# Designs tried in a protein design run: designed miniproteins, single chains. Part 50

Each design is a single chain, and the fold is of that chain. pLDDT is the mean over its residues in the fold that is shown.

## One batch from the design tools (miniprotein)

Design m1714
Fold by ESMFold2-Fast:
Structure m1714 (fold): chain A 65 residues (1-65)
Amino acid sequence: MSQEESVRLLTGVGEAAALLAETARGSLGDRLRQLSERAFKAAQEGGDEETAREILEEAKALGIA
């Protein structure tokens, strides 16, 4: 995956997680907010491929990938 693809993926995950967090309850909402913050931060820092893969796996575990 290219760095540009990683940044785009991370931004997409961040947006999806933030949107879902607005309607989620309990610990799921907190996990989605944390994932959103981590994804946006990773995108702003240049989005390396390894970090993007880890965040994508977490997104899949939360049902948003």
Scores: mean pLDDT 79

Design m1715
Fold by ESMFold2-Fast:
Structure m1715 (fold): chain A 88 residues (1-88)
Amino acid sequence: MEKFKEALEEAMKNTRKAVEAMREGDLEKAKKYAEETAKLEPVGAGGAAEGMLLIAASTSDPETGKVYRETADMIRAKMKEYLAKLKE
């Protein structure tokens, strides 16, 4: 459980960097951070993606909302791939 919290914190940190890169228009950097987030801990990455979706829903800026949703989608897609392999 403690390891999960540490992984979640690290995933959130990288997710924030991905969002900031997207906001600055650096799509390539954003994708790298999103993939690193998913690779660190797939379950923790899922939690980070859920948090990003909550922020997207809470923001009044549609561009910021789009950035958070797209980042969350990238993380969720990678998480799904890793979880499918673990379930096997």
Scores: mean pLDDT 70

Design m1716
Fold by ESMFold2-Fast:
Structure m1716 (fold): chain A 78 residues (1-78)
Amino acid sequence: MREEEAREAEAYAEKLLALGDELAKKDPLLGEAYRLMARGARYAAKAYLSDPEQGAILEAKAQELLERARALLAEYLA
């Protein structure tokens, strides 16, 4: 169950990273935003497999990376 959720999150992170690498060839800022989302997804996946205390720390790191990605996307689209 949690292992399935972690596996799905890791697969999603791999897809985001590949897309980010492709996008970075034409737009480095857009590529960086997707790479940050990929890193956030990996921290979230790791949180699913961690103790509640450590999981909370990893979830906070995931949230921080997601907020950075959203800020970059907002700047790019503005």
Scores: mean pLDDT 81

Design m1717
Fold by ESMFold2-Fast:
Structure m1717 (fold): chain A 81 residues (1-81)
Amino acid sequence: SLKENLQLQADYLRWLAEQQPDNRAAILRALEELIQGLNKKGAPQEFIDELREIRDRLAAGELSAAEAVERTLELIQRYLE
């Protein structure tokens, strides 16, 4: 299900942030894969747009890898409520 996939992605992002806290490229790749998967599954456009904003700000160096993960996890949690 979408909910189960989001929970697995959240767990993966937490793990990745713990193992490679400064690896912007790895976090950016994980966010891109999440966005592509959600788009294919027809997730709400607002949710996808908020994830794209986090991705773009991470890519631009406006967010650290840790900040991008934190914001993504908060967004996933709000969506699952």
Scores: mean pLDDT 84

Design m1718
Fold by ESMFold2-Fast:
Structure m1718 (fold): chain A 96 residues (1-96)
Amino acid sequence: MLELTEEIKELLKFLADAARYYAGLFTDPEEQEKFRRDAEYLRKLAESKEPLTPEQIERVLEVLDKLIEYAKQFDTDFEKAVRETAEKLKEILESY
């Protein structure tokens, strides 16, 4: 089980906020709900006092891959920050 450091919590919080922001941009209800669900999941983990389980790590990695792929479609400072933050967290989680 991976202990939640303050660094990991801050990365999760930023990515939760990014996913929530993207949910607000979609007109497709299915895509809105998908990003909203991912945002709530990352937020819940960031506020957790318990270590991440392997199953939770796997789900976070799936969310990170979706955020990276979505952000690659845009050339803004915000999307660059989303990609860099998601890639950094992915590297930490995959090294565990």
Scores: mean pLDDT 82

Design m1719
Fold by ESMFold2-Fast:
Structure m1719 (fold): chain A 65 residues (1-65)
Amino acid sequence: NLKEEIINELQSILDMIVNGVPIEEIKKLIENLLKKFSIPINLGEISTIEDIINVLKKIANKVLS
């Protein structure tokens, strides 16, 4: 199920943030996720953990809608 795979990837990324993985690495993972599942979300400028969390929330909401 595509939806379940996306949610699982989002949970994995959240765990990586909690474990202190660098923002640049997290950005690449999110870019790969958006490309892999053809999710039409523009990352824009991401410089903080808050920016990353906001993008993950946007992805989750789009998948759940």
Scores: mean pLDDT 81

Design m1720
Fold by ESMFold2-Fast:
Structure m1720 (fold): chain A 97 residues (1-97)
Amino acid sequence: SKKKEQEEVIRETATKLRAIGLIVDAILELAREKGVSVSEIFELLNSEDPEVQRRVLREILAIIRERGPEPEVQEAIIDIFSKNFGVPRAEVERLLA
């Protein structure tokens, strides 16, 4: 059924947008708490030093965990950090739990 296929695409898109929104809100909150720019948070997330990257990732994911995202949204967050920042999926899963 084309309608069921369209509903699934819309649901998947909505889940991804919710994940992006939670990530953006967490980055904005972390920047405010630390008194730094959003650009500085992104520089830390793109650091070639894994210890620096994991430290800022832990802080972002702690803010996201407090908001209690649904399992489908958690999976989308794991996918975004793994694919866009080169973080192993298992590491993002551990930090989000």
Scores: mean pLDDT 85

Design m1721
Fold by ESMFold2-Fast:
Structure m1721 (fold): chain A 60 residues (1-60)
Amino acid sequence: SHMERERELRERLGELGRAAGEKNAELFRKQGIDADVDEMAERGRRVGEHAGGERARQLA
């Protein structure tokens, strides 16, 4: 169903976004920039979830 597809895409892209946020935070820290790993991971997760929802809408 559309709702199941949306849920799966939100979860998968949310996980990818979380991982990207963690990686980005580590890269900032290597440049001497203070970065909250947990905050950036959570921001990435939200961005990924949003992208997953938009993608599900396009595939419907």
Scores: mean pLDDT 85

Design m1722
Fold by ESMFold2-Fast:
Structure m1722 (fold): chain A 59 residues (1-59)
Amino acid sequence: SAGARAAAGAAAMAGAPAPEEAIRLGDQKNFEGAGRAIGEASGVPAEGAAAGVRALYDL
């Protein structure tokens, strides 16, 4: 799905493998949840990761 691809792209930009939870939450269009999972995996702020997922989803 577009949400799953957006979560994977945001995780890659954060320098981390996409967590399965982030892909699942992105697929559900839960961008805040996907951002939190990426933040936990990469150490970047969850809000920034969530904004990245949303921006990539809108492409």
Scores: mean pLDDT 81

Design m1723
Fold by ESMFold2-Fast:
Structure m1723 (fold): chain A 80 residues (1-80)
Amino acid sequence: SIEEILEEIEQLVEEMEEMVKNKAPKEEIEKKMKELDKKMQEAQELIETLPLEERVKYGKKLQELKLRAIEIYDKALKLE
């Protein structure tokens, strides 16, 4: 379901936030980012099949998660 995929995305975002905080290797962060991109694509495809009201609701949640992912990515790029 869309709720399950969004929960998986949120968990991946939280895991990546923890990885960046703990200065995990860039390769591990990149692996999680690839997994996140795949899940975000799956969520987007499901959202597009939903009625308008649900598309707006879940689309906003996905957008919030995408913004968090961008912030994580920016922080990860600064890890040397």
Scores: mean pLDDT 82

Design m1724
Fold by ESMFold2-Fast:
Structure m1724 (fold): chain A 95 residues (1-95)
Amino acid sequence: LAEKRERAIKRLEEFAEENPEASEEEILEKIEEALREADLLPILEELAAEYGMDAAERAELGGFLLSDLRDPEAVREAARAALARREANRAALAA
């Protein structure tokens, strides 16, 4: 698991560095490919559906999931906590 995730993260970092002007869809496609290799894509799909995420939000969540090398359940809980915090911050800024 950790080896697959490290490889996926490295590939994404290289893509981002080589393609700073990449579209949100291109970034999301690369993140989803990396998540599939790391067996984390189902967690992204579940949370993206639950929170009604757009492509940019899915890309950020995907990057977060790949950065966390813990057990998949711990990664899922950490991602959910981060999303709840982001939502609360957006509500506070809108007020």
Scores: mean pLDDT 69

Design m1725
Fold by ESMFold2-Fast:
Structure m1725 (fold): chain A 78 residues (1-78)
Amino acid sequence: SHLERGEEALRRGDYETAAEHYVQQAAQHLAQGDGEAAIEAARRAIEVVESAPSIDPEMKRLLIGAAETLIAAAERIL
């Protein structure tokens, strides 16, 4: 699952890959109608990106933007 792959990436210190998997997890939860789980996963992605100095600034903007878009979409179905 994207959650398991994200957690594995975090354990390896691969924060960019971890954030990407959390974003994908949020998208899958949203597709399944689970807005609360989608928001939780997207917020985890933002936390990883904000706490990781190793992620390229351009990639940080893209990942945070994707997560924020998913949060907005999920809030609409709550």
Scores: mean pLDDT 86

Design m1726
Fold by ESMFold2-Fast:
Structure m1726 (fold): chain A 85 residues (1-85)
Amino acid sequence: MTPEEAQKAFSSLSEEERKEINDMVKEILEAIQNGDVERAKELAKKLFERLKNPAVKQYVGELLLTAAREAGHEEFAAFVEEMLK
């Protein structure tokens, strides 16, 4: 699966589904920025449990991995990698 395919899958969701996912992603990113790794893990797990489409999971996972790596949070990055398996 390419990053473009994953992004297309996300864009094909309903407006309501995209809003719900974006809201949860924003909360996770805020937790990462604040160094609250435990909160970020809890929110990420809840989000991934809701995602049915593997392409959407991949898209969201890549966003979170990029943010975690940029912030230097290797523990959260490893957690997200495990959630994608």
Scores: mean pLDDT 79

Design m1727
Fold by ESMFold2-Fast:
Structure m1727 (fold): chain A 81 residues (1-81)
Amino acid sequence: MLSPEEKLQENLKKLEELKEEAEKRGDTGLVQFAEQAIKDAKELAAKGTEEDIEKAVKGTEEAIRFLEERAKELEEQRKKA
């Protein structure tokens, strides 16, 4: 099973992927959102407490969900079946 630290690393990787996709679309607002989420999560993880790491995991999960929902809306606007 993944530790909270391992889960955070996976979430950070996913956020970097979603940021890259936002950059390809020219969506500077979503790029900034992803950058801030990554920064906040790394800062929390640097504190080294279990609570801070769990908070970073939760924050990155919320950020991933938001970015994926925005990406899905753009796909839906294209009338994709």
Scores: mean pLDDT 79

Design m1728
Fold by ESMFold2-Fast:
Structure m1728 (fold): chain A 79 residues (1-79)
Amino acid sequence: MDRIEAAVASLREDLLRQDPEDQARTIRVLRDALEAAIGPNPEVEAHTEQALEAARRGDIDSAVEHAAEALRLGMELSS
């Protein structure tokens, strides 16, 4: 299995098991971890911001998809 896709799948599973408050917290932790690893990146930041906005309004599917894309991009950039 692709290492990046395995990490993304794990993040999706974690987010889907959480309530919206815990999802927002997990996405904030992801945002901070990605910024620490790769520095500020506009595409990654846009996806983490969209994930947080979706989580705040209870749009679980959008929150999960944007968080997954942020992680995927961040892992590709950290290579």
Scores: mean pLDDT 83

Design m1729
Fold by ESMFold2-Fast:
Order: sequence, then C-alpha cells, then structure tokens
Structure m1729 (fold): chain A 79 residues (1-79)
Amino acid sequence: SSVDEDEVDEGIALIVAGVIKSISEENNKPIKLEIKDAKTGEVVASVDENGNITVHGKLKGPFILKTTVGDKTEEKEYK
C-alpha cells in the first residue's frame, strides 16, 4: 500500500515528478526509479513501472537516484 501525502518528503516528491515527466516525454517506456541514501545505500523511496510510489524514509543529505527506462539503467549521485 502506498504511503499518503503526509509521509512523502517534499524533495522526494519533486524529484520523482520531475524525472518521470522528463523521461516520459522522450521515451514512451516504463520508468522505474529508486532513491538510495548515498552514505548507507539504504533505499529511501522507489517508483515502479506502474507509477506506484513507495517511501521507506526521509530524503536527507547526499543520495543516489537510480533510473531505469526499458533496458537502460542510470545511477547519479546528488550532494
């Protein structure tokens, strides 16, 4: 079950919305996102190919955004 709006970090919500919008306009492919804490490697949030958002924690400090579009996966660290 998805977390409600009060449980989603504003930073996570903005990142997810921006990335999905950007990629959807170019690819017409399923998009999968995973946000990980860069210090611990712990998954903070994920979005499956159906657009279901699961939040495991709060976005804090540096993080890694893993984006999968079809068969292509990209990981990018943000500080």
Scores: mean pLDDT 68

Design m1730
Fold by ESMFold2-Fast:
Structure m1730 (fold): chain A 89 residues (1-89)
Amino acid sequence: SGREKAIEALEKAGYSREEAEEMLREIAEGQERANAGELSDEELLELAKRVAELSLTIFKATTTDKKEIEAAEKKVEEELAKVEELIAK
């Protein structure tokens, strides 16, 4: 499953299975709370940062192309900067 592949990628990145499962659980709970409208703008930004960091960690663990990694890192930084600008207003 996609979840199992994500756990395997996180283990390759140096996390334990328990740590990987906890990270995925926290993200899933955060997304459910966001969908229910329970998160503040600041909490939504923190969730977005955690999702971006997790996705980038998985991508780096499964991708060996340095140019693709650099492009992904830049895209994440640009998207997070936009979210931060929206919350600062």
Scores: mean pLDDT 79

Design m1731
Fold by ESMFold2-Fast:
Structure m1731 (fold): chain A 62 residues (1-62)
Amino acid sequence: PLTFEQALEIVRRARAGASGEEIAELMRQRGANVTVAQGQAVRDLAQAGVSEEELARQLTGL
């Protein structure tokens, strides 16, 4: 599962403009079983102003 530190990395990549496909691939490389749609949702939440800590907490354990 994703650690909090790995989740923070993913959220920061999303804020830097990574696509939903790139985010899903990063999550899969860290051992999470996620779809492109879930990667897109992470990107959208990060860009909508959800805090890095809160979003990373939500991704931790996937």
Scores: mean pLDDT 84

Design m1732
Fold by ESMFold2-Fast:
Structure m1732 (fold): chain A 111 residues (1-111)
Amino acid sequence: DLEEQRKRIDEEIARAREARAKGEPIVSIDIEPSPSLTPEQALELLKYAIERAPPGTIIIVDASLLSEEQVRELIELARERGVSLVGYSPEHPWVGELIREAAREHVREKV
């Protein structure tokens, strides 16, 4: 049900844009790709969200379906789009560390 998941992401992005317009200092969206998706479909869904989220949004993702290479691809895209990526994967503890390392690098570039 990839189309329904894209629709949910569109709704979350619309809420994020409204929250930013109302002056909320921290805006986040949560994305949990369906376990029925392939890793490639999950990657496309997460890229779809990152590309459309307002800059400064915190995107919280369940990265359980993704490989290390796919997580690195999302980290680079999030950095280019000015969004913060926070990963959760109980099966892959390294996901959180990769995202934290990318966030530290981004902060160093801005300081």
Scores: mean pLDDT 71

Design m1733
Fold by ESMFold2-Fast:
Structure m1733 (fold): chain A 59 residues (1-59)
Amino acid sequence: MDEQIEAAVEAARALAAAGFSQRAIARELKSLPLSDEVLERILRRAVEEGILSEAAARA
């Protein structure tokens, strides 16, 4: 499970580096075929890492 979270956070970081908006990154993360609990952990990590704002993660 931690490997899935780290892989998703790294993918989000790569999208941010490629110029994707926080909204687009949050949408991509939320579209992953993972449980709501795992998605919440990924979104929380992305906010902690500065990839997403809390507003983008919550929308």
Scores: mean pLDDT 80

Design m1734
Fold by ESMFold2-Fast:
Structure m1734 (fold): chain A 66 residues (1-66)
Amino acid sequence: SMDDLKKQVDDSKQQYDKNPSPKTQMDFDISFGIYMLYISTHISITKDQKIKDKYKKMIDDVTKYY
């Protein structure tokens, strides 16, 4: 689910911040990439502007981690 993907991004970011390493950076990058692809796909197929705006806000919330 979207909530599970968001949690994976948040958890991997927290792990990276506590223990910076190539492994934790890679885990964060993968989680971030999967979440971004999932949300972007949903934006592309929905016709409801409020739902699009919600998904764009969700992207903005995680892009500030980069």
Scores: mean pLDDT 82

Design m1735
Fold by ESMFold2-Fast:
Structure m1735 (fold): chain A 68 residues (1-68)
Amino acid sequence: MKGAEALSKNEVTSVEEARELARLIAEQLKGDESNLEKAIDYLKSIMKNPEVREEAIRVLKEEIEKLK
């Protein structure tokens, strides 16, 4: 299978891992919207599965909104 286990840091394929990563990124940003677009671009670069990517972006936006 294509390198998901070997590249877990570079390619996220599980919804659970995507949610966890999105929460960590949101905490790193501490509600700073100036870095939100960069965080979204990063998630798009490492998540090729549309469902996984959509869930991660949704969680990221929700967590950032809660920190405002």
Scores: mean pLDDT 70

Design m1736
Fold by ESMFold2-Fast:
Structure m1736 (fold): chain A 65 residues (1-65)
Amino acid sequence: MEEEYKKLIDNAVKYLTSLGREEEAKKVKEHIEKLYEDPEATLDQIRAEVTRILAPIVREELRKR
């Protein structure tokens, strides 16, 4: 679980940083780290939250190509 959580954050931060969205990368990392500290949060909920944040950004970048 901890390894999968770290991979999710690292991949999201890497992706956003590669797009020049360093402030969004920082906010995503802080938000997901807070979610992980919540004992009621599941890995699936964290994954869904990452997808929710990244989906509109990915869609916008794909539209530009």
Scores: mean pLDDT 74

Design m1737
Fold by ESMFold2-Fast:
Structure m1737 (fold): chain A 65 residues (1-65)
Amino acid sequence: SRARAAVENLKEGFRLAVASVKTTDQREAFIRAMESMLAWIKERYPELAEEVAAFVDELKAELAA
């Protein structure tokens, strides 16, 4: 579906970008961007919100390590 493809493209973009996060300011901006994406998904594709929330939590854990 178009919704699934759009969400997978967004997840791929964030997964590639996480490796470039080096500073506290970059980490805060990255987290804000992920939270904004999740808010947009909750509004437009609520059926995918739980999956995207789990992905955001995974990347937040990676950034904390």
Scores: mean pLDDT 82

Design m1738
Fold by ESMFold2-Fast:
Structure m1738 (fold): chain A 101 residues (1-101)
Amino acid sequence: LDPRVEKARQLLKEGKYDEAIKVAEEILKEDPNYIPAWFVLIEAYYKAGKVDEAKKLLKEFEERFIENGLFSIEVNGKRVTFPKYSPLDLIYLYYKKKLKY
């Protein structure tokens, strides 16, 4: 796990959403496939009240990781298909439900 993700999560807990956004965007600029940074970014925009931006990011995440075949991860040597049987599917479903309203 990139240590900047833990820093961004700490910023989220402190209500420093703009700083958390900057950290997550920096990680994704270096590695746009780094899924933990996507969820930090979505959460930061959602909690900052930027719901439309959070919805756009969730849709971009779906197009990149679910619809375009980048939907599998390897956990302990076993390939797991997202969103099925993955810790990521709970986070994804949580934000999809929240951003639906």
Scores: mean pLDDT 70

Design m1739
Fold by ESMFold2-Fast:
Structure m1739 (fold): chain A 82 residues (1-82)
Amino acid sequence: RQLSVREAVERLIEIAEEYLRSQGASEEEIAEVRERTRRLVEEEMDRLTREQLIEGLGALAENPRLPEWVRERLAELKEEVE
């Protein structure tokens, strides 16, 4: 079934953590990024629409700076949110 905006954001954070680990980031660096992302999500959650999340996920999935496996997971997440 279709994911909620909150569930999709939680999945996006998990993908970001996996990407950082794949790049050799330390657990301390990952924790710092997680805390920063959590604060941004908390500040924006009441204003974040499903449509905005879908657009954002689509843009990230097309970002050539990200590895193919990250882009594929973002595209799959976008489809689960739609």
Scores: mean pLDDT 77

Design m1740
Fold by ESMFold2-Fast:
Structure m1740 (fold): chain A 77 residues (1-77)
Amino acid sequence: SMEEVREQIEALYRRALDYLKAGDYMTASELLTQMLNLGRQAGPELHEYALLLVKSVQYLLKGDLEKAREYEAKARG
């Protein structure tokens, strides 16, 4: 179901953030790629959800915490 796929995307996102916090950028990148592929296969709404979460991570890596939070909020609500 769409709900189950959304939960899987969220789980991959949270795991990616944990690996980023630990300094494991390779594993985080792999998890984000899996998240994007899952969203793409699920359709436009979940693909946009995954893209907004990736955009949040890109701002986080640039040190722009305000924009990172903004894109995460846009993704979730």
Scores: mean pLDDT 89

Design m1741
Fold by ESMFold2-Fast:
Structure m1741 (fold): chain A 74 residues (1-74)
Amino acid sequence: SEALRRLYERLLSMLEDAREFAKRLVEAGREEAAIMTAEFMFDRAAEVARQLGLPEEARRIEEEKRELLEELRK
């Protein structure tokens, strides 16, 4: 689906902003909000990648989520 592909591209663009926003939330003492934000955004992007038939992209997004969550919990 063209619409689903465009949604995926938009989500990928928003993931970088979500990553920076989550880091700012941790700096503000809002670690739980940061974790929830990261999980929600990356899970949505990975799900859209799977719906597009891009399982390797979904795995990469899930790996990036894991690494970000480790960083946010330090």
Scores: mean pLDDT 85

Design m1742
Fold by ESMFold2-Fast:
Structure m1742 (fold): chain A 73 residues (1-73)
Amino acid sequence: SKDSKLIAVALILHTILKQKPELSEEDRELLFKQLAAIYGLSEEDVRKAYEWVLERQKNPIPKEKKEEALKKF
């Protein structure tokens, strides 16, 4: 399902951002295109997942609510 793909993309982006917190604009655009192509998503959907990951890194969801937040994605 699209939701499962978006969750997978968000988890991949979280892992990448944890290793490389500051992506160049060129790296970011390339990453969005690659993930969109691999998962059959739009670049906009991937960008939305990226923004969600950044928001969660700045404002962590309490552990007890993390699963519910991912389920809604």
Scores: mean pLDDT 74

Design m1743
Fold by ESMFold2-Fast:
Structure m1743 (fold): chain A 78 residues (1-78)
Amino acid sequence: SEKREKLQRLLEELERLAEEAERALREGDYDRFFAIAREMDALLAEMGENYADVMTPEDVERLREIVARLQELAREAV
C-alpha cells in the first residue's frame, strides 16, 4: 500500500540521517549533530502517530535499532 511505501521511505530517511549525524559528530560539528538529532526525533514522532497501524514487528525492530543508535551518538556528544 502507499502508506507502507511511505513508512519504508521514512525508515530509509532516518537511517540516512543517522549516518549524517555520526559524520557531524566525528567532525566535531555539534550544532549540525543536534540539528539532525532534532529532525530524527520529529520523524520518529510522526511515524508513531501516523504509521503505527501499518508497522510490522520487523519495522518496529528497525525503528528500535535506529533509536538505539541515536541514543548512543547522543551520549558521545556530551
Scores: mean pLDDT 82

Design m1744
Fold by ESMFold2-Fast:
Structure m1744 (fold): chain A 73 residues (1-73)
Amino acid sequence: SAEAEALAEQGERYLAGGRFEEAVRAYEKALSIEPSEEIRRKLRFTYELVLEESTDEALKRRAEELLRQLEEE
């Protein structure tokens, strides 16, 4: 859907700006509107990127937990 695509694009912009929590929220909303493997893969990539790029240990622990939950779905 156009709405899910727009939210995925917002997620990309938030991620480029270092706004990781907002990026996750945008992709999660997109997935709730259109539960597709493509959007799920984008969300998984976002969590992985946070784990790789972030220097904040608390944020990394949060991303680790969210990634695990997404994989269990």
Scores: mean pLDDT 78

Design m1745
Fold by ESMFold2-Fast:
Structure m1745 (fold): chain A 67 residues (1-67)
Amino acid sequence: SSNIEAVLSLPEPLQIGLIEEAVRDWENMDEERKKRVLEILEALAKESPSERVREKAREAIERMKKM
């Protein structure tokens, strides 16, 4: 999607910031937003050129699944 492509084009610090914000806001999100955010994090975990971003996204997904 256009949203995923835009997020993948962001600088590493901004990608990390989005991951951290997603974890903070996760419990306050509606189900439709949770679905979109999870899709974005899964794309970052798989497709980000930064190993650090991929690791942070995987950690965030694991943490959110336990919430």
Scores: mean pLDDT 84

Design m1746
Fold by ESMFold2-Fast:
Structure m1746 (fold): chain A 67 residues (1-67)
Amino acid sequence: LGLLSKEKRAPNTPPPTQEELDEVRKQLEKASALPDPAARANAIREIVDSLKTDPVALRPLIEEVAA
């Protein structure tokens, strides 16, 4: 039990700042404007991968854009 005891973030990665979350939201909104669903999914994934922040903290923003 507890498969998610670690969010698989980088070691000692600090939690994202509000500014970083706001910037991610802007990038996700741009990605969501792409007409091709596959291109949107790839763009969102690349945005998440480029960040040094906790990916679990970004999940609500990704869900909001993908919905």
Scores: mean pLDDT 64

Design m1747
Fold by ESMFold2-Fast:
Structure m1747 (fold): chain A 73 residues (1-73)
Amino acid sequence: SSIEENAKELVEEAAKKGKKSLVVPYDSSDPESVKFAEAVKEAAEKLGIKVELVDVSASLENLEKLKELLEKE
């Protein structure tokens, strides 16, 4: 699907840049967002890339955590 294709492209781009981990924000209230996050995790695991999923729908605390994780990449 287009969501799975977009997820694979994101992971392939990260691999080309030498990334060993990815931070993936997602909205747990949006089924398409959940599907994208799952697809990224599956594609990344096949390439040995660690995935950290951050639910941005829950609270301001989660958005602050996402910012911290993105600063590490």
Scores: mean pLDDT 77

Design m1748
Fold by ESMFold2-Fast:
Structure m1748 (fold): chain A 71 residues (1-71)
Amino acid sequence: SAEEELLRALLRERGVPEEAHPLAVRDALAMLSQLTPEDLSLSDAELRALLQGRGAGPLLTEVVLEYLRRR
């Protein structure tokens, strides 16, 4: 899908190995599916704090944020 292609491109830009992409994409899509319209109106700083509070590591947090900015 176009969503998965963009997420894989963002993972490559950050030096994530290709073999790790399927699990990273799955985890990113899971985080994205939990975001409400209210969450999407938050600042980047507030959204980082929300994602990290939900268990996202630093890499996953930045990939999700960049995906939301580019989509």
Scores: mean pLDDT 86

Design m1749
Fold by ESMFold2-Fast:
Structure m1749 (fold): chain A 77 residues (1-77)
Amino acid sequence: MEEKRREEEKKTEEFRRQVRENLEDTKELIKESKEKGIQAARSLEIGARNASLTYPAVKPVGEEAIERARELIKEIG
């Protein structure tokens, strides 16, 4: 069904954009406070997991976001 595929693509693209923005915000927070940066990265990880459960089509982007958030936490610690 072409309509479902296009909706899934749009949701995936929007989610990818939100992840990118959240990662940039997290990096900026790290410069101000490691604690705030870690909290932001953990929030991103939780959000990406929840999005992947709600929309299976975004799972690959969600898994990538989770790994990136974990890498940021490791870099801070």
Scores: mean pLDDT 77

Design m1750
Fold by ESMFold2-Fast:
Structure m1750 (fold): chain A 56 residues (1-56)
Amino acid sequence: EEEERRLREEALKALGEANKIHQDTSDNAEASILGKEKAGEPLGRYGRLDVARSAA
């Protein structure tokens, strides 16, 4: 009974936190990739394609 309520509250809190982390992670990942390319570090096809798609 009480355990069910606590689980629901935890699930909602986790979802809210996950959404916030997901947004922060996306923003940080983009900045990180651009920073590395500027530093002259060779990005694999992965990062190169990602940056090219963002720049296009």
Scores: mean pLDDT 60

